# Designed miniproteins, single chains, continued (2), part 25

Each design is a single chain, and the fold is of that chain. pLDDT is the mean over its residues in the fold that is shown.

## One batch from the design tools (miniprotein)

Design m4893
Fold by ESMFold2-Fast:
Structure m4893 (fold): chain A 80 residues (1-80)
Amino acid sequence: SPSIEEFEKKVEEILEETKKILEEAKKNGKKEEDIKRLEELLKEAKEMLELAKRTAIQPVIEKLEEVIKEIEKAIEEVKK
């Protein structure tokens, strides 16, 4: 079972990768590839949210919901 610290670290990794992909997309114009990578991160974050809900890891639920929103915004920004 992942500890709260392990979940927090993984959530931070997902957010950092999301920001990196968004910055790379602004420079390189590889929309399809960048969207696919962001959609994979969105799937991972949603799976982590379901796990957090099942394991009652309440402190990370709000953090995961905000990260999911940031990934969804990044996907929308890349699609423009």
Scores: mean pLDDT 78

Design m4894
Fold by ESMFold2-Fast:
Structure m4894 (fold): chain A 63 residues (1-63)
Amino acid sequence: GLERVLVGELVRDYGLSEEQAREVVRLAKEGRIEEAAELLRRHAGLSDEKARRQAESLAKALA
C-alpha cells in the first residue's frame, strides 16, 4: 500500500531505518507534522525547513 511505498522511499532516499521511517509515516498520517519533521531532522540530517516540508508532503499524500 501507499504507506509501505513511502517507508521504502524514506529508507532509500534519507537512510532512515525501517523502524524510523514507519514512525515518521505514522506521525504524518496522524497530522503530527512537527514531530515527524523532528525525526527527519534528527535521523536524516535535514534542515528544519526541509524536514517540515517533507513531513507536510507525507501528510498530504496520506490524507
Scores: mean pLDDT 86

Design m4895
Fold by ESMFold2-Fast:
Structure m4895 (fold): chain A 66 residues (1-66)
Amino acid sequence: AEAAARALVDKVAEKGKISIEEAAEILAEYTGVSREEALAAVRAFDKAGDGTVTAAEAVAAARALA
């Protein structure tokens, strides 16, 4: 969870925001869950529904997954 949250924050800082697919891939790599589980967690925290997440949303998804 910690490593996944940090990786997500670093990516968002670089790009301003990241896609839900990008966030799900990072979460799956760092938590060991399936990409489908990671994607579901990220989607649950995509409040805008625009297919992208902020650092705060991505970190919340990472913590919900672990």
Scores: mean pLDDT 73

Design m4896
Fold by ESMFold2-Fast:
Structure m4896 (fold): chain A 91 residues (1-91)
Amino acid sequence: DVEAALRAVADEAEANLEAIRAELAGIVGEAAAEEVAALVREAVARARAGDYAGALRALAEAQAVALEALGRDDEAARWRALAAEKAAALE
């Protein structure tokens, strides 16, 4: 039940979003942290609309943006590829 798991993750992410954003800003900088927060909000909105594939893509993009801000471009590319594969399976 991937849909229930994604919904639970989205709800928890929203509840903790400001604390996560503030902590992340100290690590990757404010601009990257705000981009991550915006992508998490997009993921929550998509999950609530029943777009679980879109929610997964947005959540993975948030992680990829954080990895890129840390100079881990290869890891970011791998997360994007895995998310695309898993999202396609949900469609």
Scores: mean pLDDT 77

Design m4897
Fold by ESMFold2-Fast:
Structure m4897 (fold): chain A 74 residues (1-74)
Amino acid sequence: SLEDELRETIIRATRLVTEAVEKGALSPEEVDRFNRLVAEAYAAWRAGDTEALRRHLEELQRFIDEIEAKLKAA
């Protein structure tokens, strides 16, 4: 389900963000961007807007990819 995908995506993203912050690889601006992306995804989920939720999940996945690349480079 999209709810399960949202839950799993946020858990994965949170682990990566936590690791990146601990390693000094993530700026406060990037943490703020992450928090904004999570808030937007939850807002879409609460509204029952499946199309918006899919778009925000794609945005979160792009953010995850960026953080994974940073962690591999560090």
Scores: mean pLDDT 85

Design m4898
Fold by ESMFold2-Fast:
Structure m4898 (fold): chain A 100 residues (1-100)
Amino acid sequence: SATIEEIRAIIEEASKRAIEIAKEKGDEESVKKIEETKKKLFEILEKYKDNIELMLKEAGKLLLELIEWLVEKGDFETAEILKEMGERIMEIVEKYLEEQ
């Protein structure tokens, strides 16, 4: 799916930026958690590729948990990148649903 490929590209780019910022801060715990979340997001995309509502629910929950964890530890910069990623994914999904 072209839409799934576009979502994957957004996740890869945002995760790369988030990891770079975490590395600059010497925060290896955040690096690991972002990498683990990225892997789980790709698993969700594959598992629910035919059910976009469940895909968004499961992916959104996982992403929100990571964002909240980063905010609680005071990493607002990395949290904002992941929030922007989620917003971009929602825009792509909304466009896809409107074209069906």
Scores: mean pLDDT 84

Design m4899
Fold by ESMFold2-Fast:
Structure m4899 (fold): chain A 63 residues (1-63)
Amino acid sequence: ADELAQKAVEAISRGNADEALKLATEALQKDPNSALGHYAMAGAYYLKGDTEKANEWIAKAKA
C-alpha cells in the first residue's frame, strides 16, 4: 500500500520538507520499488533546495 508515499506527497504540497522526507523514507523502506515513494523523495529534496538529489530521485521514479 502506498499510504506513506501519499502522505509524503501531501506534506510536499504543504511545504513540509522534513515531514515529507521522513514519510517518503518510510514508504521506500516498506516498498523499495515504489515509484510514488521515489517521486515523494524528489519533491522533499526539491523543497530543501537540493536540486541535484531531486533530479536523481525523479529519474529513479521514471525507471
Scores: mean pLDDT 79

Design m4900
Fold by ESMFold2-Fast:
Structure m4900 (fold): chain A 56 residues (1-56)
Amino acid sequence: LKEIAEKTGLSEAEAEILAHLLTILSPEEIKRGLVEEAGFSEEKAEEIVRLLTEYL
Protein backbone atom coordinates (compact mmCIF):
# COMPACT_ATOMS: atom_id res chain seq x y z
CA LEU A 1 0.00 0.00 0.00
CA LYS A 2 2.82 2.47 0.78
CA GLU A 3 4.22 2.16 -2.77
CA ILE A 4 0.73 2.66 -4.25
CA ALA A 5 0.16 5.74 -2.06
CA GLU A 6 3.48 7.20 -3.29
CA LYS A 7 2.61 6.53 -6.96
CA THR A 8 -0.93 7.95 -6.73
CA GLY A 9 -0.36 10.94 -4.40
CA LEU A 10 -2.69 9.47 -1.76
CA SER A 11 -1.79 9.09 1.90
CA GLU A 12 -1.18 5.54 3.13
CA ALA A 13 -4.43 5.77 5.16
CA GLU A 14 -6.39 6.86 2.07
CA ALA A 15 -4.91 3.97 0.07
CA GLU A 16 -5.92 1.52 2.84
CA ILE A 17 -9.50 2.85 2.88
CA LEU A 18 -9.79 2.56 -0.93
CA ALA A 19 -8.31 -0.98 -0.88
CA HIS A 20 -10.92 -1.97 1.74
CA LEU A 21 -13.73 -0.38 -0.32
CA LEU A 22 -12.53 -2.37 -3.36
CA THR A 23 -13.44 -5.58 -1.46
CA ILE A 24 -17.12 -4.45 -1.10
CA LEU A 25 -17.59 -2.12 -4.12
CA SER A 26 -16.80 -2.71 -7.79
CA PRO A 27 -13.72 -1.02 -9.31
CA GLU A 28 -16.13 0.95 -11.53
CA GLU A 29 -18.01 2.32 -8.48
CA ILE A 30 -14.77 3.38 -6.77
CA LYS A 31 -13.54 5.05 -9.98
CA ARG A 32 -16.84 6.97 -10.23
CA GLY A 33 -16.52 8.14 -6.62
CA LEU A 34 -12.93 9.31 -7.16
CA VAL A 35 -13.97 11.36 -10.21
CA GLU A 36 -17.30 12.75 -8.92
CA GLU A 37 -16.56 13.23 -5.19
CA ALA A 38 -12.77 13.58 -4.90
CA GLY A 39 -12.23 15.56 -8.14
CA PHE A 40 -9.71 13.21 -9.79
CA SER A 41 -9.59 12.94 -13.57
CA GLU A 42 -10.98 9.73 -15.08
CA GLU A 43 -7.43 8.78 -16.16
CA LYS A 44 -6.02 9.27 -12.64
CA ALA A 45 -8.96 7.46 -10.98
CA GLU A 46 -8.52 4.50 -13.36
CA GLU A 47 -4.78 4.36 -12.53
CA ILE A 48 -5.50 4.39 -8.76
CA VAL A 49 -8.08 1.58 -9.07
CA ARG A 50 -5.78 -0.46 -11.36
CA LEU A 51 -2.83 -0.23 -8.94
CA LEU A 52 -5.01 -1.17 -5.94
CA THR A 53 -6.55 -4.11 -7.85
CA GLU A 54 -3.06 -5.37 -8.82
CA TYR A 55 -2.02 -5.12 -5.15
CA LEU A 56 -5.02 -7.17 -3.95
Scores: mean pLDDT 76

Design m4901
Fold by ESMFold2-Fast:
Structure m4901 (fold): chain A 77 residues (1-77)
Amino acid sequence: MDEKEKLVQEGIRYANKAAEAAKKGDLETAKEYAKKAADHFIAAGASEEQAVAAVESILRNEGVEEEKIEALVEAAK
């Protein structure tokens, strides 16, 4: 796998972990994983805005509540 592709896959895994933690009510752990997801997307060549948008999209797709998504997106910046 391309190194860039590997970083994107790791970012997706962290975003999914953030969604799981958020759904359990563990916002502290969710914020940590959301930041790691964004950091991996940026390392793969995404802009900060693109990385945050990717995390937000995954959180919505996984069914995280909008209010929680706002808090997690803030942590990902």
Scores: mean pLDDT 84

Design m4902
Fold by ESMFold2-Fast:
Structure m4902 (fold): chain A 98 residues (1-98)
Amino acid sequence: SPLSLEEIEEILKKEEEELKKLSGEEALAAKGILALLKAKLYGKLPNDEEVELIKKFIEFAKKAIEEGLVDPSAAKGLEKLIEEANEVLKKAGYEPPE
């Protein structure tokens, strides 16, 4: 990546502020992806609010794959993110949604 970790962190902070202004299921899923990325980058466990957002991302991503709303390459990427999200939830002491 041409971006430093500090530059990525600044971008994530700006995206988080913009996402706070959004509503609906897609906005919740996007906030879930952001919470997952922050947990991975900082090695911090998600808080209860971030856990719920990560669960919303998993739910939305599974639905998109099952309904054929994404191409096979994007579906594989989402499956990988779902696996990583489940690992983060389990590490935080939460049962992954099945």
Scores: mean pLDDT 74

Design m4903
Fold by ESMFold2-Fast:
Structure m4903 (fold): chain A 80 residues (1-80)
Amino acid sequence: SADDLLEQARKALAEGNYEEAVKLFEQAIKEDPNNPEAYLLLGKAYLKLGDFEKAREYFDKAHQLISEQAKKKREEMLKK
């Protein structure tokens, strides 16, 4: 499951296996593309790899997803 992949990815990240963490977070995102936590952690893994551009990209994606989800809920309440 996506939760199992996230747990494995967090372990890889904690152990300093940053490339494996990236792979596992990418798999978690494929299973659940609407979980902003997975994008935040993928950004952190890229930050640890020294890829600041990729880190920023995924942090921005997480922020956008949180904002879009909040906006959709607000708009749905106002459509009637």
Scores: mean pLDDT 82

Design m4904
Fold by ESMFold2-Fast:
Structure m4904 (fold): chain A 112 residues (1-112)
Amino acid sequence: SEVEEALKRFDEAIAAGHVSVALRPLREEGGKLEVELTVQIFDPETGRTIAEFRGRAVISKEAYEALTDASLDAVLARLESFEILDVRVEGFSPEAQEALRKYLEERARAAQ
């Protein structure tokens, strides 16, 4: 299945460290930060981004300041809320992109 292949490649990329995680502050309110979470999976040989996820989340200021070079799971564990805004995967169907969206949402809930 294309969906199963996409999920397996995502898991393998995370396990191998071929993942970049970035948190960008958008707004501060009530001692919390609203942040944009960008997760990029890249080909280590070419440096090309093969998948990108954009999400919006709320995180405490203390948790944000503690997150330096953190793994995806460490970042997800500190989110108070998480909403996926966009999923882009090259060479995959809309069904595979939707499966990856659901997978990431479930991974975020499991980490919290």
Scores: mean pLDDT 77

Design m4905
Fold by ESMFold2-Fast:
Structure m4905 (fold): chain A 58 residues (1-58)
Amino acid sequence: MLSDEQLEKIGKETGLPVSVVRAAIEDALEGGGTLRDIAESAKEAGFEKAGEIILEAE
């Protein structure tokens, strides 16, 4: 799981509350996704830095 610091940085990059970021990542992982898959989705949505932070946690 991502650290609280990493979740906070992703929240700042996306403009989403940390609780929403955490829930989205947990839901994607429960659905069989990987952190890499989540990072690629974030980049495709225009959140390049958020995707990079997620990849660093891989």
Scores: mean pLDDT 78

Design m4906
Fold by ESMFold2-Fast:
Structure m4906 (fold): chain A 60 residues (1-60)
Amino acid sequence: NTSVVSVKGLTVLIAQLPSGNYSAAVLKGSGTAVQAAPKPQATKAEAVQAMSMAASAAGI
Protein backbone atom coordinates (compact mmCIF):
# COMPACT_ATOMS: atom_id res chain seq x y z
CA ASN A 1 0.00 0.00 0.00
CA THR A 2 1.11 3.55 -0.79
CA SER A 3 -0.10 6.99 0.26
CA VAL A 4 0.75 10.51 -0.92
CA VAL A 5 1.07 13.43 1.52
CA SER A 6 2.29 17.03 1.42
CA VAL A 7 5.17 17.79 3.82
CA LYS A 8 6.80 21.24 3.93
CA GLY A 9 5.60 21.97 0.37
CA LEU A 10 6.94 18.65 -0.99
CA THR A 11 4.88 15.83 -2.50
CA VAL A 12 5.86 12.68 -0.60
CA LEU A 13 5.09 9.07 -1.49
CA ILE A 14 4.96 6.71 1.52
CA ALA A 15 5.02 2.94 1.04
CA GLN A 16 4.68 0.11 3.55
CA LEU A 17 7.11 -2.68 2.73
CA PRO A 18 6.41 -6.44 3.16
CA SER A 19 8.65 -6.32 6.27
CA GLY A 20 6.16 -3.90 7.90
CA ASN A 21 8.66 -1.02 7.66
CA TYR A 22 8.03 2.21 5.73
CA SER A 23 9.86 4.05 2.97
CA ALA A 24 9.28 7.61 1.76
CA ALA A 25 10.33 9.50 -1.37
CA VAL A 26 9.97 13.07 -2.66
CA LEU A 27 8.29 13.27 -6.08
CA LYS A 28 8.61 15.84 -8.84
CA GLY A 29 5.39 16.87 -10.65
CA SER A 30 6.01 14.12 -13.23
CA GLY A 31 5.78 11.48 -10.47
CA THR A 32 9.53 10.86 -10.66
CA ALA A 33 11.20 10.18 -7.30
CA VAL A 34 14.03 12.66 -6.66
CA GLN A 35 15.01 11.59 -3.13
CA ALA A 36 14.10 8.61 -0.95
CA ALA A 37 14.69 7.74 2.69
CA PRO A 38 18.10 5.98 2.80
CA LYS A 39 16.77 3.04 4.88
CA PRO A 40 13.27 1.69 5.69
CA GLN A 41 11.97 3.00 9.03
CA ALA A 42 9.64 1.47 11.65
CA THR A 43 7.03 4.26 11.30
CA LYS A 44 5.69 6.56 8.57
CA ALA A 45 6.82 9.64 10.53
CA GLU A 46 10.41 8.34 10.82
CA ALA A 47 10.48 7.50 7.09
CA VAL A 48 9.29 11.03 6.19
CA GLN A 49 11.87 12.57 8.56
CA ALA A 50 14.72 10.49 7.09
CA MET A 51 13.60 11.43 3.56
CA SER A 52 13.38 15.15 4.51
CA MET A 53 16.91 15.08 5.96
CA ALA A 54 18.28 13.33 2.86
CA ALA A 55 16.43 15.79 0.56
CA SER A 56 17.87 18.77 2.50
CA ALA A 57 21.39 17.30 2.22
CA ALA A 58 20.82 16.91 -1.56
CA GLY A 59 19.65 20.54 -1.88
CA ILE A 60 15.97 19.72 -2.56
Scores: mean pLDDT 75

Design m4907
Fold by ESMFold2-Fast:
Structure m4907 (fold): chain A 112 residues (1-112)
Amino acid sequence: DRWVSLYAEGRIEEAVAVYEEEIAKDPNNAEAYVRLGTLYYLEGKLEKAVEYYEKAIALDPNNAETWLQLGSAYAELGKLEKAVEYYERALALDPNNQDARTALESAREKLA
């Protein structure tokens, strides 16, 4: 994916601009919202990451990976109960998702 190359090169503003332009052309492009959420997550802008992942979920609620990413953003915000809820959603959609299972177990241990 082009954004991964731009991010690796430290060209974050260019990566953000690519997906902002894609959303401007097609506001129903769930993938572009996921990419923006991930870019903000990697920059530690967790509240923005949550906003963009929530927009992606509103457009495509059956994408297990987006629920996993939303859960991870809430976990980094310290909202572990919400993180557990969203990881369980990801596993309900894809029961074989090992990343979601590992994240769920880790979040549950932190709540215990």
Scores: mean pLDDT 84

Design m4908
Fold by ESMFold2-Fast:
Structure m4908 (fold): chain A 63 residues (1-63)
Amino acid sequence: MREEVEELKEELIKRGYPEERAEAMALTAAALRAIGDALSRGDVEEAEKASEEMLKLIKEYEK
């Protein structure tokens, strides 16, 4: 989880994204993966929780 976020952040920086934006994008991608994992298990409640956390991240980095 943390390791995957760091790897994605580094790749985004390599593509020319600013570090702050790359971090926000990497965290959002990790949240999306958590939602997908929960849905693949049929765990709708965990997917809903992960979706709420993703929306909080988007709102925090939107400004």
Scores: mean pLDDT 74

Design m4909
Fold by ESMFold2-Fast:
Structure m4909 (fold): chain A 78 residues (1-78)
Amino acid sequence: TDTQLKNAKDNLDAGDAYEAQGDYKKAGEYYKTAGDGYNSVGDTEKAIEAYQKAYDAYKKAGDEKLAEEAKKNLEKVK
């Protein structure tokens, strides 16, 4: 729905803001939530973008487990 799409964009924007501040763990959390949101409305292109950003953010944070989870989410998007 329009509301779900707006929420996904708001989470993507929040992820970008935290990444700019160097808070990579929070950036990854918001990017993952954005990916889940875009995936739920069938926006595959935006879901892939958000999950890729989550993976990169978690790698920068040094959180290998969360990076692996984000990679699995990316692999599940069609």
Scores: mean pLDDT 85

Design m4910
Fold by ESMFold2-Fast:
Formats: C-alpha cells, sequence, structure tokens
Structure m4910 (fold): chain A 87 residues (1-87)
C-alpha cells in the first residue's frame, strides 16, 4: 500500500476503535493506541512527496479527532480520558 493508503486505513481503524469503546467492547487504552498509530501513519504520509500536503494534513486532523473522541468516550464510560489521549 502507498503511505497515504496505509495512513487512511489506520485512521479508519482508529475511528472504528472509538465506536467499539463507545460500545464497551475495548478499553480506552486500546482506542488511544489506535488513534496514536493513526497519527504516526498520517505524519509518515505527510512526509511523502507524492502525497499532497492538504491530504496529509487532513489525515493528521482526522487522527487527532479520533484521539479526542476516544477521550470523550472514555469519560462517558467512567474511564480516565487522559489514558485515552496518551495511550
Amino acid sequence: MSPYERAEEAVRRAEEAVRRLERGEISAEEAARAAEEAKRAAMEALRDPEVPVTRGVGLVLRGIGAAVEAGLAARRRGQDPERALAA
């Protein structure tokens, strides 16, 4: 897969992890790890000269959004939101 495709898949996995955390199927720590992986993959795609900066930035913002949503979901589930954000 291209770095962009890999980052897009990682972001989708992080967004799914947030939904699974909302359902109580995974821990806040697991959702945070998925969001952190999505951010790393998005930063890697952003460094690829074949990836337009706008698309790379969009993936980074989606990864950050997933981390924030994981933190909010953890708070709603009675877990520490900092654990969801920091992994």
Scores: mean pLDDT 76

Design m4911
Fold by ESMFold2-Fast:
Structure m4911 (fold): chain A 62 residues (1-62)
Amino acid sequence: MSAEELLKQLEEAVEWAEKNNLPEEIVQALKDLLEEAKKMKEEGASSEELAKYVAEKVAEMA
């Protein structure tokens, strides 16, 4: 999966969470995750590093 595809999936996850009225803390956590992932990509992180970071943060929310 490319870094751009991963970021698009995170954007879609945020939109889905807002549309389905998930708790504000979950919506905010997804938004924060998206912003950090964007920063990592801008700083030169690989798609594998982004995928690992996202997976770790999603696991923390589960």
Scores: mean pLDDT 78

Design m4912
Fold by ESMFold2-Fast:
Structure m4912 (fold): chain A 118 residues (1-118)
Amino acid sequence: MSPVEKAEELLKKGREAFQNGKYEEAIKYYEEAIKLAEGKDEKLQAEALTYLAGALLEQGKYDEAIEYAEKAIKLAEGKDELIQAQALKVLARAYREQGKEEKAKEYAKKADELEDKL
């Protein structure tokens, strides 16, 4: 199995763990997927970073969720508008949970504007 194929399989396992509320297990799968995609598939790396940020958000780790969502946005920018929009939504939710309503609205609007172009 190639590193990219293994990363895709790990993302599937991570998403399954996430759907079952096993956020710590999901995070472990996403971290492994990021390492395998790094330097080989920037789109897959951005997707894995977005899922990691989402799982951190569900654990209340808002600062970490923001950091990884911002990394995902930077990698997806100009390459994949769907992944970029998904990462922007995670960023908006994390800022909202921190009570930073203005930032939350700004990033939610950016996500909506990208999805309207799809």
Scores: mean pLDDT 89

Design m4913
Fold by ESMFold2-Fast:
Structure m4913 (fold): chain A 64 residues (1-64)
Amino acid sequence: MDIVEQVKKLLEEAEKYTKEGDYEKARELYEQAWKLAETDPEAQKLFDELVQQLLPKVEQLQRE
């Protein structure tokens, strides 16, 4: 499977958990997607684009 598809699935799962209020699971999935995205330029572009759409929700995960 392409790394791009794996990153996309991880980000879709992260969005789902964010919507459900499970911010710990969402954060873990974001971290995994980010690490995979570093190994593929197309995956990193996809990650950056999707993170921009999710940033208003992700800001709630940033504490301290």
Scores: mean pLDDT 71

Design m4914
Fold by ESMFold2-Fast:
Structure m4914 (fold): chain A 94 residues (1-94)
Amino acid sequence: HMAEEIKNLIKELEKLRPKVSPELQKHLDDFIKYLKAVLKEIEEGKAPERSVRSTIETAKIIIDILKEFEKEGKAKDLTVQSLRDRVAERLAAE
């Protein structure tokens, strides 16, 4: 199930990528590469479940923020720093 969830998260991020600024696109590319590496570790039985769950939670938060900014027509206004701050805030909130 976790491997399938990571695959779906990668697909959603790839759909959202062209809607953001070029600077944020580069950061999403790096994050997508990280998710693909985690997926390989899951397939090889090397990924700790706790680390995978944390990665999935972070990816879901990123996607939610990107979708919120897209809905408001502000996707290109979202900066890397603003995204990081918003992710950290939501992770701290429970």
Scores: mean pLDDT 85

Design m4915
Fold by ESMFold2-Fast:
Structure m4915 (fold): chain A 56 residues (1-56)
Amino acid sequence: GSHDGRTIGLVLGAELLRHGVGSEADARAVVEELSRAPDGETARALAERLAKEYGL
């Protein structure tokens, strides 16, 4: 995992909660998935995909 991935995951998780499109469990899951990304570029690509899946 990467520190960049964790940071991006925390931001995305917070956005899911702010927009009411995900639960706290969904927010934790995106943080965990993005924290496993090897670098910030991979994490950003994953975050874009997840944001679209949640309708952000």
Scores: mean pLDDT 82

Design m4916
Fold by ESMFold2-Fast:
Structure m4916 (fold): chain A 82 residues (1-82)
Amino acid sequence: EIDEKIKEYEKRLKENPNDAEAIYNLGVAYVAKGDYDKAIEAFEKLINEYPQSPYVSDAVRLKAAVIAAKKEGKELTPPELP
């Protein structure tokens, strides 16, 4: 369930705020839920605060896709969460 995954990633970030994987996965989970504003926030946090993370390039691409989808009223299919 997406809501359970969101809770899991939020808990991980409460314990370790620099968990780049959890930030990225939280953004992906928000895309799956259709909460594009929260998805954009999560990806921006990753890009701005953890720029050396291996997840940054995926976050940049997915953030751009979310912004475009929101502007066009289009639904996005997110990457599958682990």
Scores: mean pLDDT 81

Design m4917
Fold by ESMFold2-Fast:
Structure m4917 (fold): chain A 90 residues (1-90)
Amino acid sequence: SMQERIKKTLIRVAEEYIEVLRKLVEEGASPETIASAVDFLLAAGEELVKLGMYDEARRIVEAIREAIPHLSPEDQRKVQARIAELEKKI
């Protein structure tokens, strides 16, 4: 179905971006660059929750949590709030 194709594509893209985020953290990328990757993964996690893909959404939350210490204090607060909202739906 169309929904199954969308799910598979979203999961694949999310997995690729989790690896990108981890590499950015390992290589000491700027907080702004890391925040951009986190924003993308938060949007992907919200879509996965709408599709009932809770295990995949949890994996995104875990990857983002690993990146939080590398964000600016302002972005840390915003990301933590978005994660808390997302976790209420999982």
Scores: mean pLDDT 86

Design m4918
Fold by ESMFold2-Fast:
Structure m4918 (fold): chain A 114 residues (1-114)
Amino acid sequence: MIEEVLKKLQEKIEELTKRIAEIQADYDRLVNDEAALKKALDTYVKAGLLPESERDSPEARERVLGSAKTAAEIEILTLQMEIASLIDPEEAKKVREELQKKAREIGKKMGVDI
C-alpha cells in the first residue's frame, strides 16, 4: 500500500533531517563553547594531528574550526543526497512536493540549505 511507502520515506527523511540538525548543533557548540573547542583541540593532540605545544595557538583553533566546518558541510551534503535518493518521482510525486517544502522549512530553521 502507498501508505506504508510514505511512512517508510517519512521516517527515513525525519531520521536523516535529525542527523543534519545534530551535525549543525555540534558545529555551533564548537564555535560558541570554549570547553567544547578545548576538548576538540585535546582530541587533535591525542590523535597526533597537532603538537601539544601548539594546542592553545590561534592557528590550531582556526584549523580545528575549519576542519569541523568542512566535515559538517560534507556530511550534511551527503545526507541531503540520501534524502533526494529516497524520493520516488513516479509513486510519491505529491508527497515529494510536501516533503521538499518540509525539508526547506526545517533547513531554514536549522540554518542549512536543503
Scores: mean pLDDT 72

Design m4919
Fold by ESMFold2-Fast:
Structure m4919 (fold): chain A 86 residues (1-86)
Amino acid sequence: SPRREVILEFRLLVVESEVDFVELRLKKNPNPTPEQKKMLRETAESAIRLAKDLLKDAKKYAPHMVERVEEVLKRAEEVLKKIEEA
C-alpha cells in the first residue's frame, strides 16, 4: 500500500540520519573521548538494529527498497568498526 511504503521510506530516512550523524561526528573529531565513543557506539548499534528490522520488512513489503536498506546497514556496520578503532 502507498501508506506502508511511505512509512518504510521514513524508517530508512531515520536510519540514514543516524549513520550520517555518526560519520559526521567522527570526521569532525577522529579522536573522540570515551564518553563520546560510547554515545557514537550506541547510535551506530541502534542504526544497525533498525536497519536489520527494516530489511526484514522491506524483503516482505517493498523488495525494491532492499538494496538501499542493505547499503545503509553496511554503512552502519562500517561506522561501528571505525568507532571501535578510534
Scores: mean pLDDT 89

Design m4920
Fold by ESMFold2-Fast:
Structure m4920 (fold): chain A 70 residues (1-70)
Amino acid sequence: SELKSEILKLIGEILRIIGEIFELERKLEEAKKKGDEEEAKKLEEKIEELKKELEELKKKLDELDKKLEE
C-alpha cells in the first residue's frame, strides 16, 4: 500500500528529528555548564525549530493514519 509506505517513511523521518533534538539538547547542557549563554541561546532556537518541524510531521502522520481508517 502506498499510504503504508508513506507512513513508514514519515515515522523514519520523525525518529531522525527526535535523534537530532536529543543531540542538540546534550550540546545545550554542555553550553550551559560552560556558561556560554550565546551558544545556549542558538541551540535553544534550533531545538525549537526542530520541535515545530516534528509537530508538523506528526500532524501529517495523523492525517495519513485517518486515511487508512477511511
Scores: mean pLDDT 85

Design m4921
Fold by ESMFold2-Fast:
Structure m4921 (fold): chain A 61 residues (1-61)
Amino acid sequence: MSLEEVENELLRLISQLSTRKGADELAAEFMKRAEEAAKLEDEEQRYKELVKIAEELRGHL
């Protein structure tokens, strides 16, 4: 999966989480983590962090 594909998938998952009742705060925390990971200078580290966040987010769906 490319970096762009991981970013798009993560945004899709955050959007899906935000539609769940009472998950607004959790969705906001995942969005913040995704934004922080997207600011990493190392493209490989950025990819790994985004994948990790997406995997954790899937556990809440």
Scores: mean pLDDT 79

Design m4922
Fold by ESMFold2-Fast:
Structure m4922 (fold): chain A 60 residues (1-60)
Amino acid sequence: MIKEAEKKGKEVAQQLLDQGFDEKHAIKATTMALRALGLDEKKAKEIAEKIVKELLEKKK
């Protein structure tokens, strides 16, 4: 369950960053996608922040 949500979150976050969205907007949109998968707002935001930061660190 959590692993599947994290995988989908990474796909969404990567797509948003590739489209030129900044960190803040990528986190917000990824949080919304994770909530659509049934996660609580707080948990979705935590996972989205982690995913977006990891992707930004690896991109450079």
Scores: mean pLDDT 78

Design m4923
Fold by ESMFold2-Fast:
Structure m4923 (fold): chain A 50 residues (1-50)
Amino acid sequence: MEELRRKARKPLEDFYERMIKEAEKIDPSLAKEMQDFYEKRRAREEALEA
């Protein structure tokens, strides 16, 4: 079950990374905020999931 979720998660992470990079071209501040928020959420979710 978790295996399937982790495999599908990787393409999604790649997509987010791309979006953040695009945002960086327009507004570096916004990109940093997005990255920080995403990473923090990911870490919290991983901690809760474990």
Scores: mean pLDDT 70

Design m4924
Fold by ESMFold2-Fast:
Structure m4924 (fold): chain A 100 residues (1-100)
Amino acid sequence: MSRAERLAQAVARHLANGDTDAAVGSAKALGYEMAKLSPEEAIEVIERLGDALKAAPGATPEQVRAVIDALVETLSKNPKHKEAIEKAREVGREVEAALA
């Protein structure tokens, strides 16, 4: 499992434990690791994060939005990832809808 994949799983685990601050911190770290990836690899990591978040028990739409906003903040510092950022917001909305 790559470092980015481990961070995506850590985000979901922290939300499952009710630790929003730790989940946001892991999402920021994930954004930094994803900035090093190709756009295609970054999109794959976002899809895996979405699946993990949908499976996280007790996650709220507000917590998912905070995580996605934190991820986008760090990822947006690299302009090559514009499409991955749009995908992250799309997946975030999909997860929020699934939890509502």
Scores: mean pLDDT 84

Design m4926
Fold by ESMFold2-Fast:
Structure m4926 (fold): chain A 80 residues (1-80)
Amino acid sequence: SMAERIAQAVFNHAVYTLGVEEEKAKKVAEKVKEYIEKNPNASVEELAEQTKKYALEEGLSEEDAEQVGRTAGLAYDALR
């Protein structure tokens, strides 16, 4: 699904680009997938901001959280 592809993009960026621990990245990706499935009309900006919040909750730095939020938003925009 679109939600699975976006969640995978977030996970891959967090783990393979930013060096985030896989368990933390997995929790962020799962929350992102659930958010998209529950909020099919969410904007790109809303998804990016919510992804950033999930990343911060899992202990990512402000900089890394901003980057994964941006990745979620860009992937969402590309797939809609």
Scores: mean pLDDT 90

Design m4927
Fold by ESMFold2-Fast:
Structure m4927 (fold): chain A 67 residues (1-67)
Amino acid sequence: KAEELFEKGLKLYEEGRYEEAAEYFKQSIELDPDNALAWQNLSQVYFKLGRTKEAEEYLTKAVELEK
């Protein structure tokens, strides 16, 4: 389920495994694209990876979903 993928992403993010965390957050979003927290966490992962443009795009999606 999307929730399980999201939880795995959070665990990997906490461990500093940012590339793997991004993969799980993306898979969670594919199953549940309305999960603003998943978009927000994907944005944070991309900031950690130095991929600022993608991070900003994902953050914008998270903000739109929190309305």
Scores: mean pLDDT 83

Design m4928
Fold by ESMFold2-Fast:
Structure m4928 (fold): chain A 59 residues (1-59)
Amino acid sequence: MLEEIEKAGEEYIEALKNGDKKEVSRSVARLVGLTLRALTDPSLAEKAKELLKEFNKKV
């Protein structure tokens, strides 16, 4: 789960750097979906949120 969120976040940042609006939309949808799922798991919620913050800081 967390590794998948990290990968999705990296793909999102890469899509932004490449200016691929279509890929940005897909990456955002995947990242949001994975993050929401992780937030429903108490053991993963806090770690997933922290990882998402880290990617948002790089954008």
Scores: mean pLDDT 73

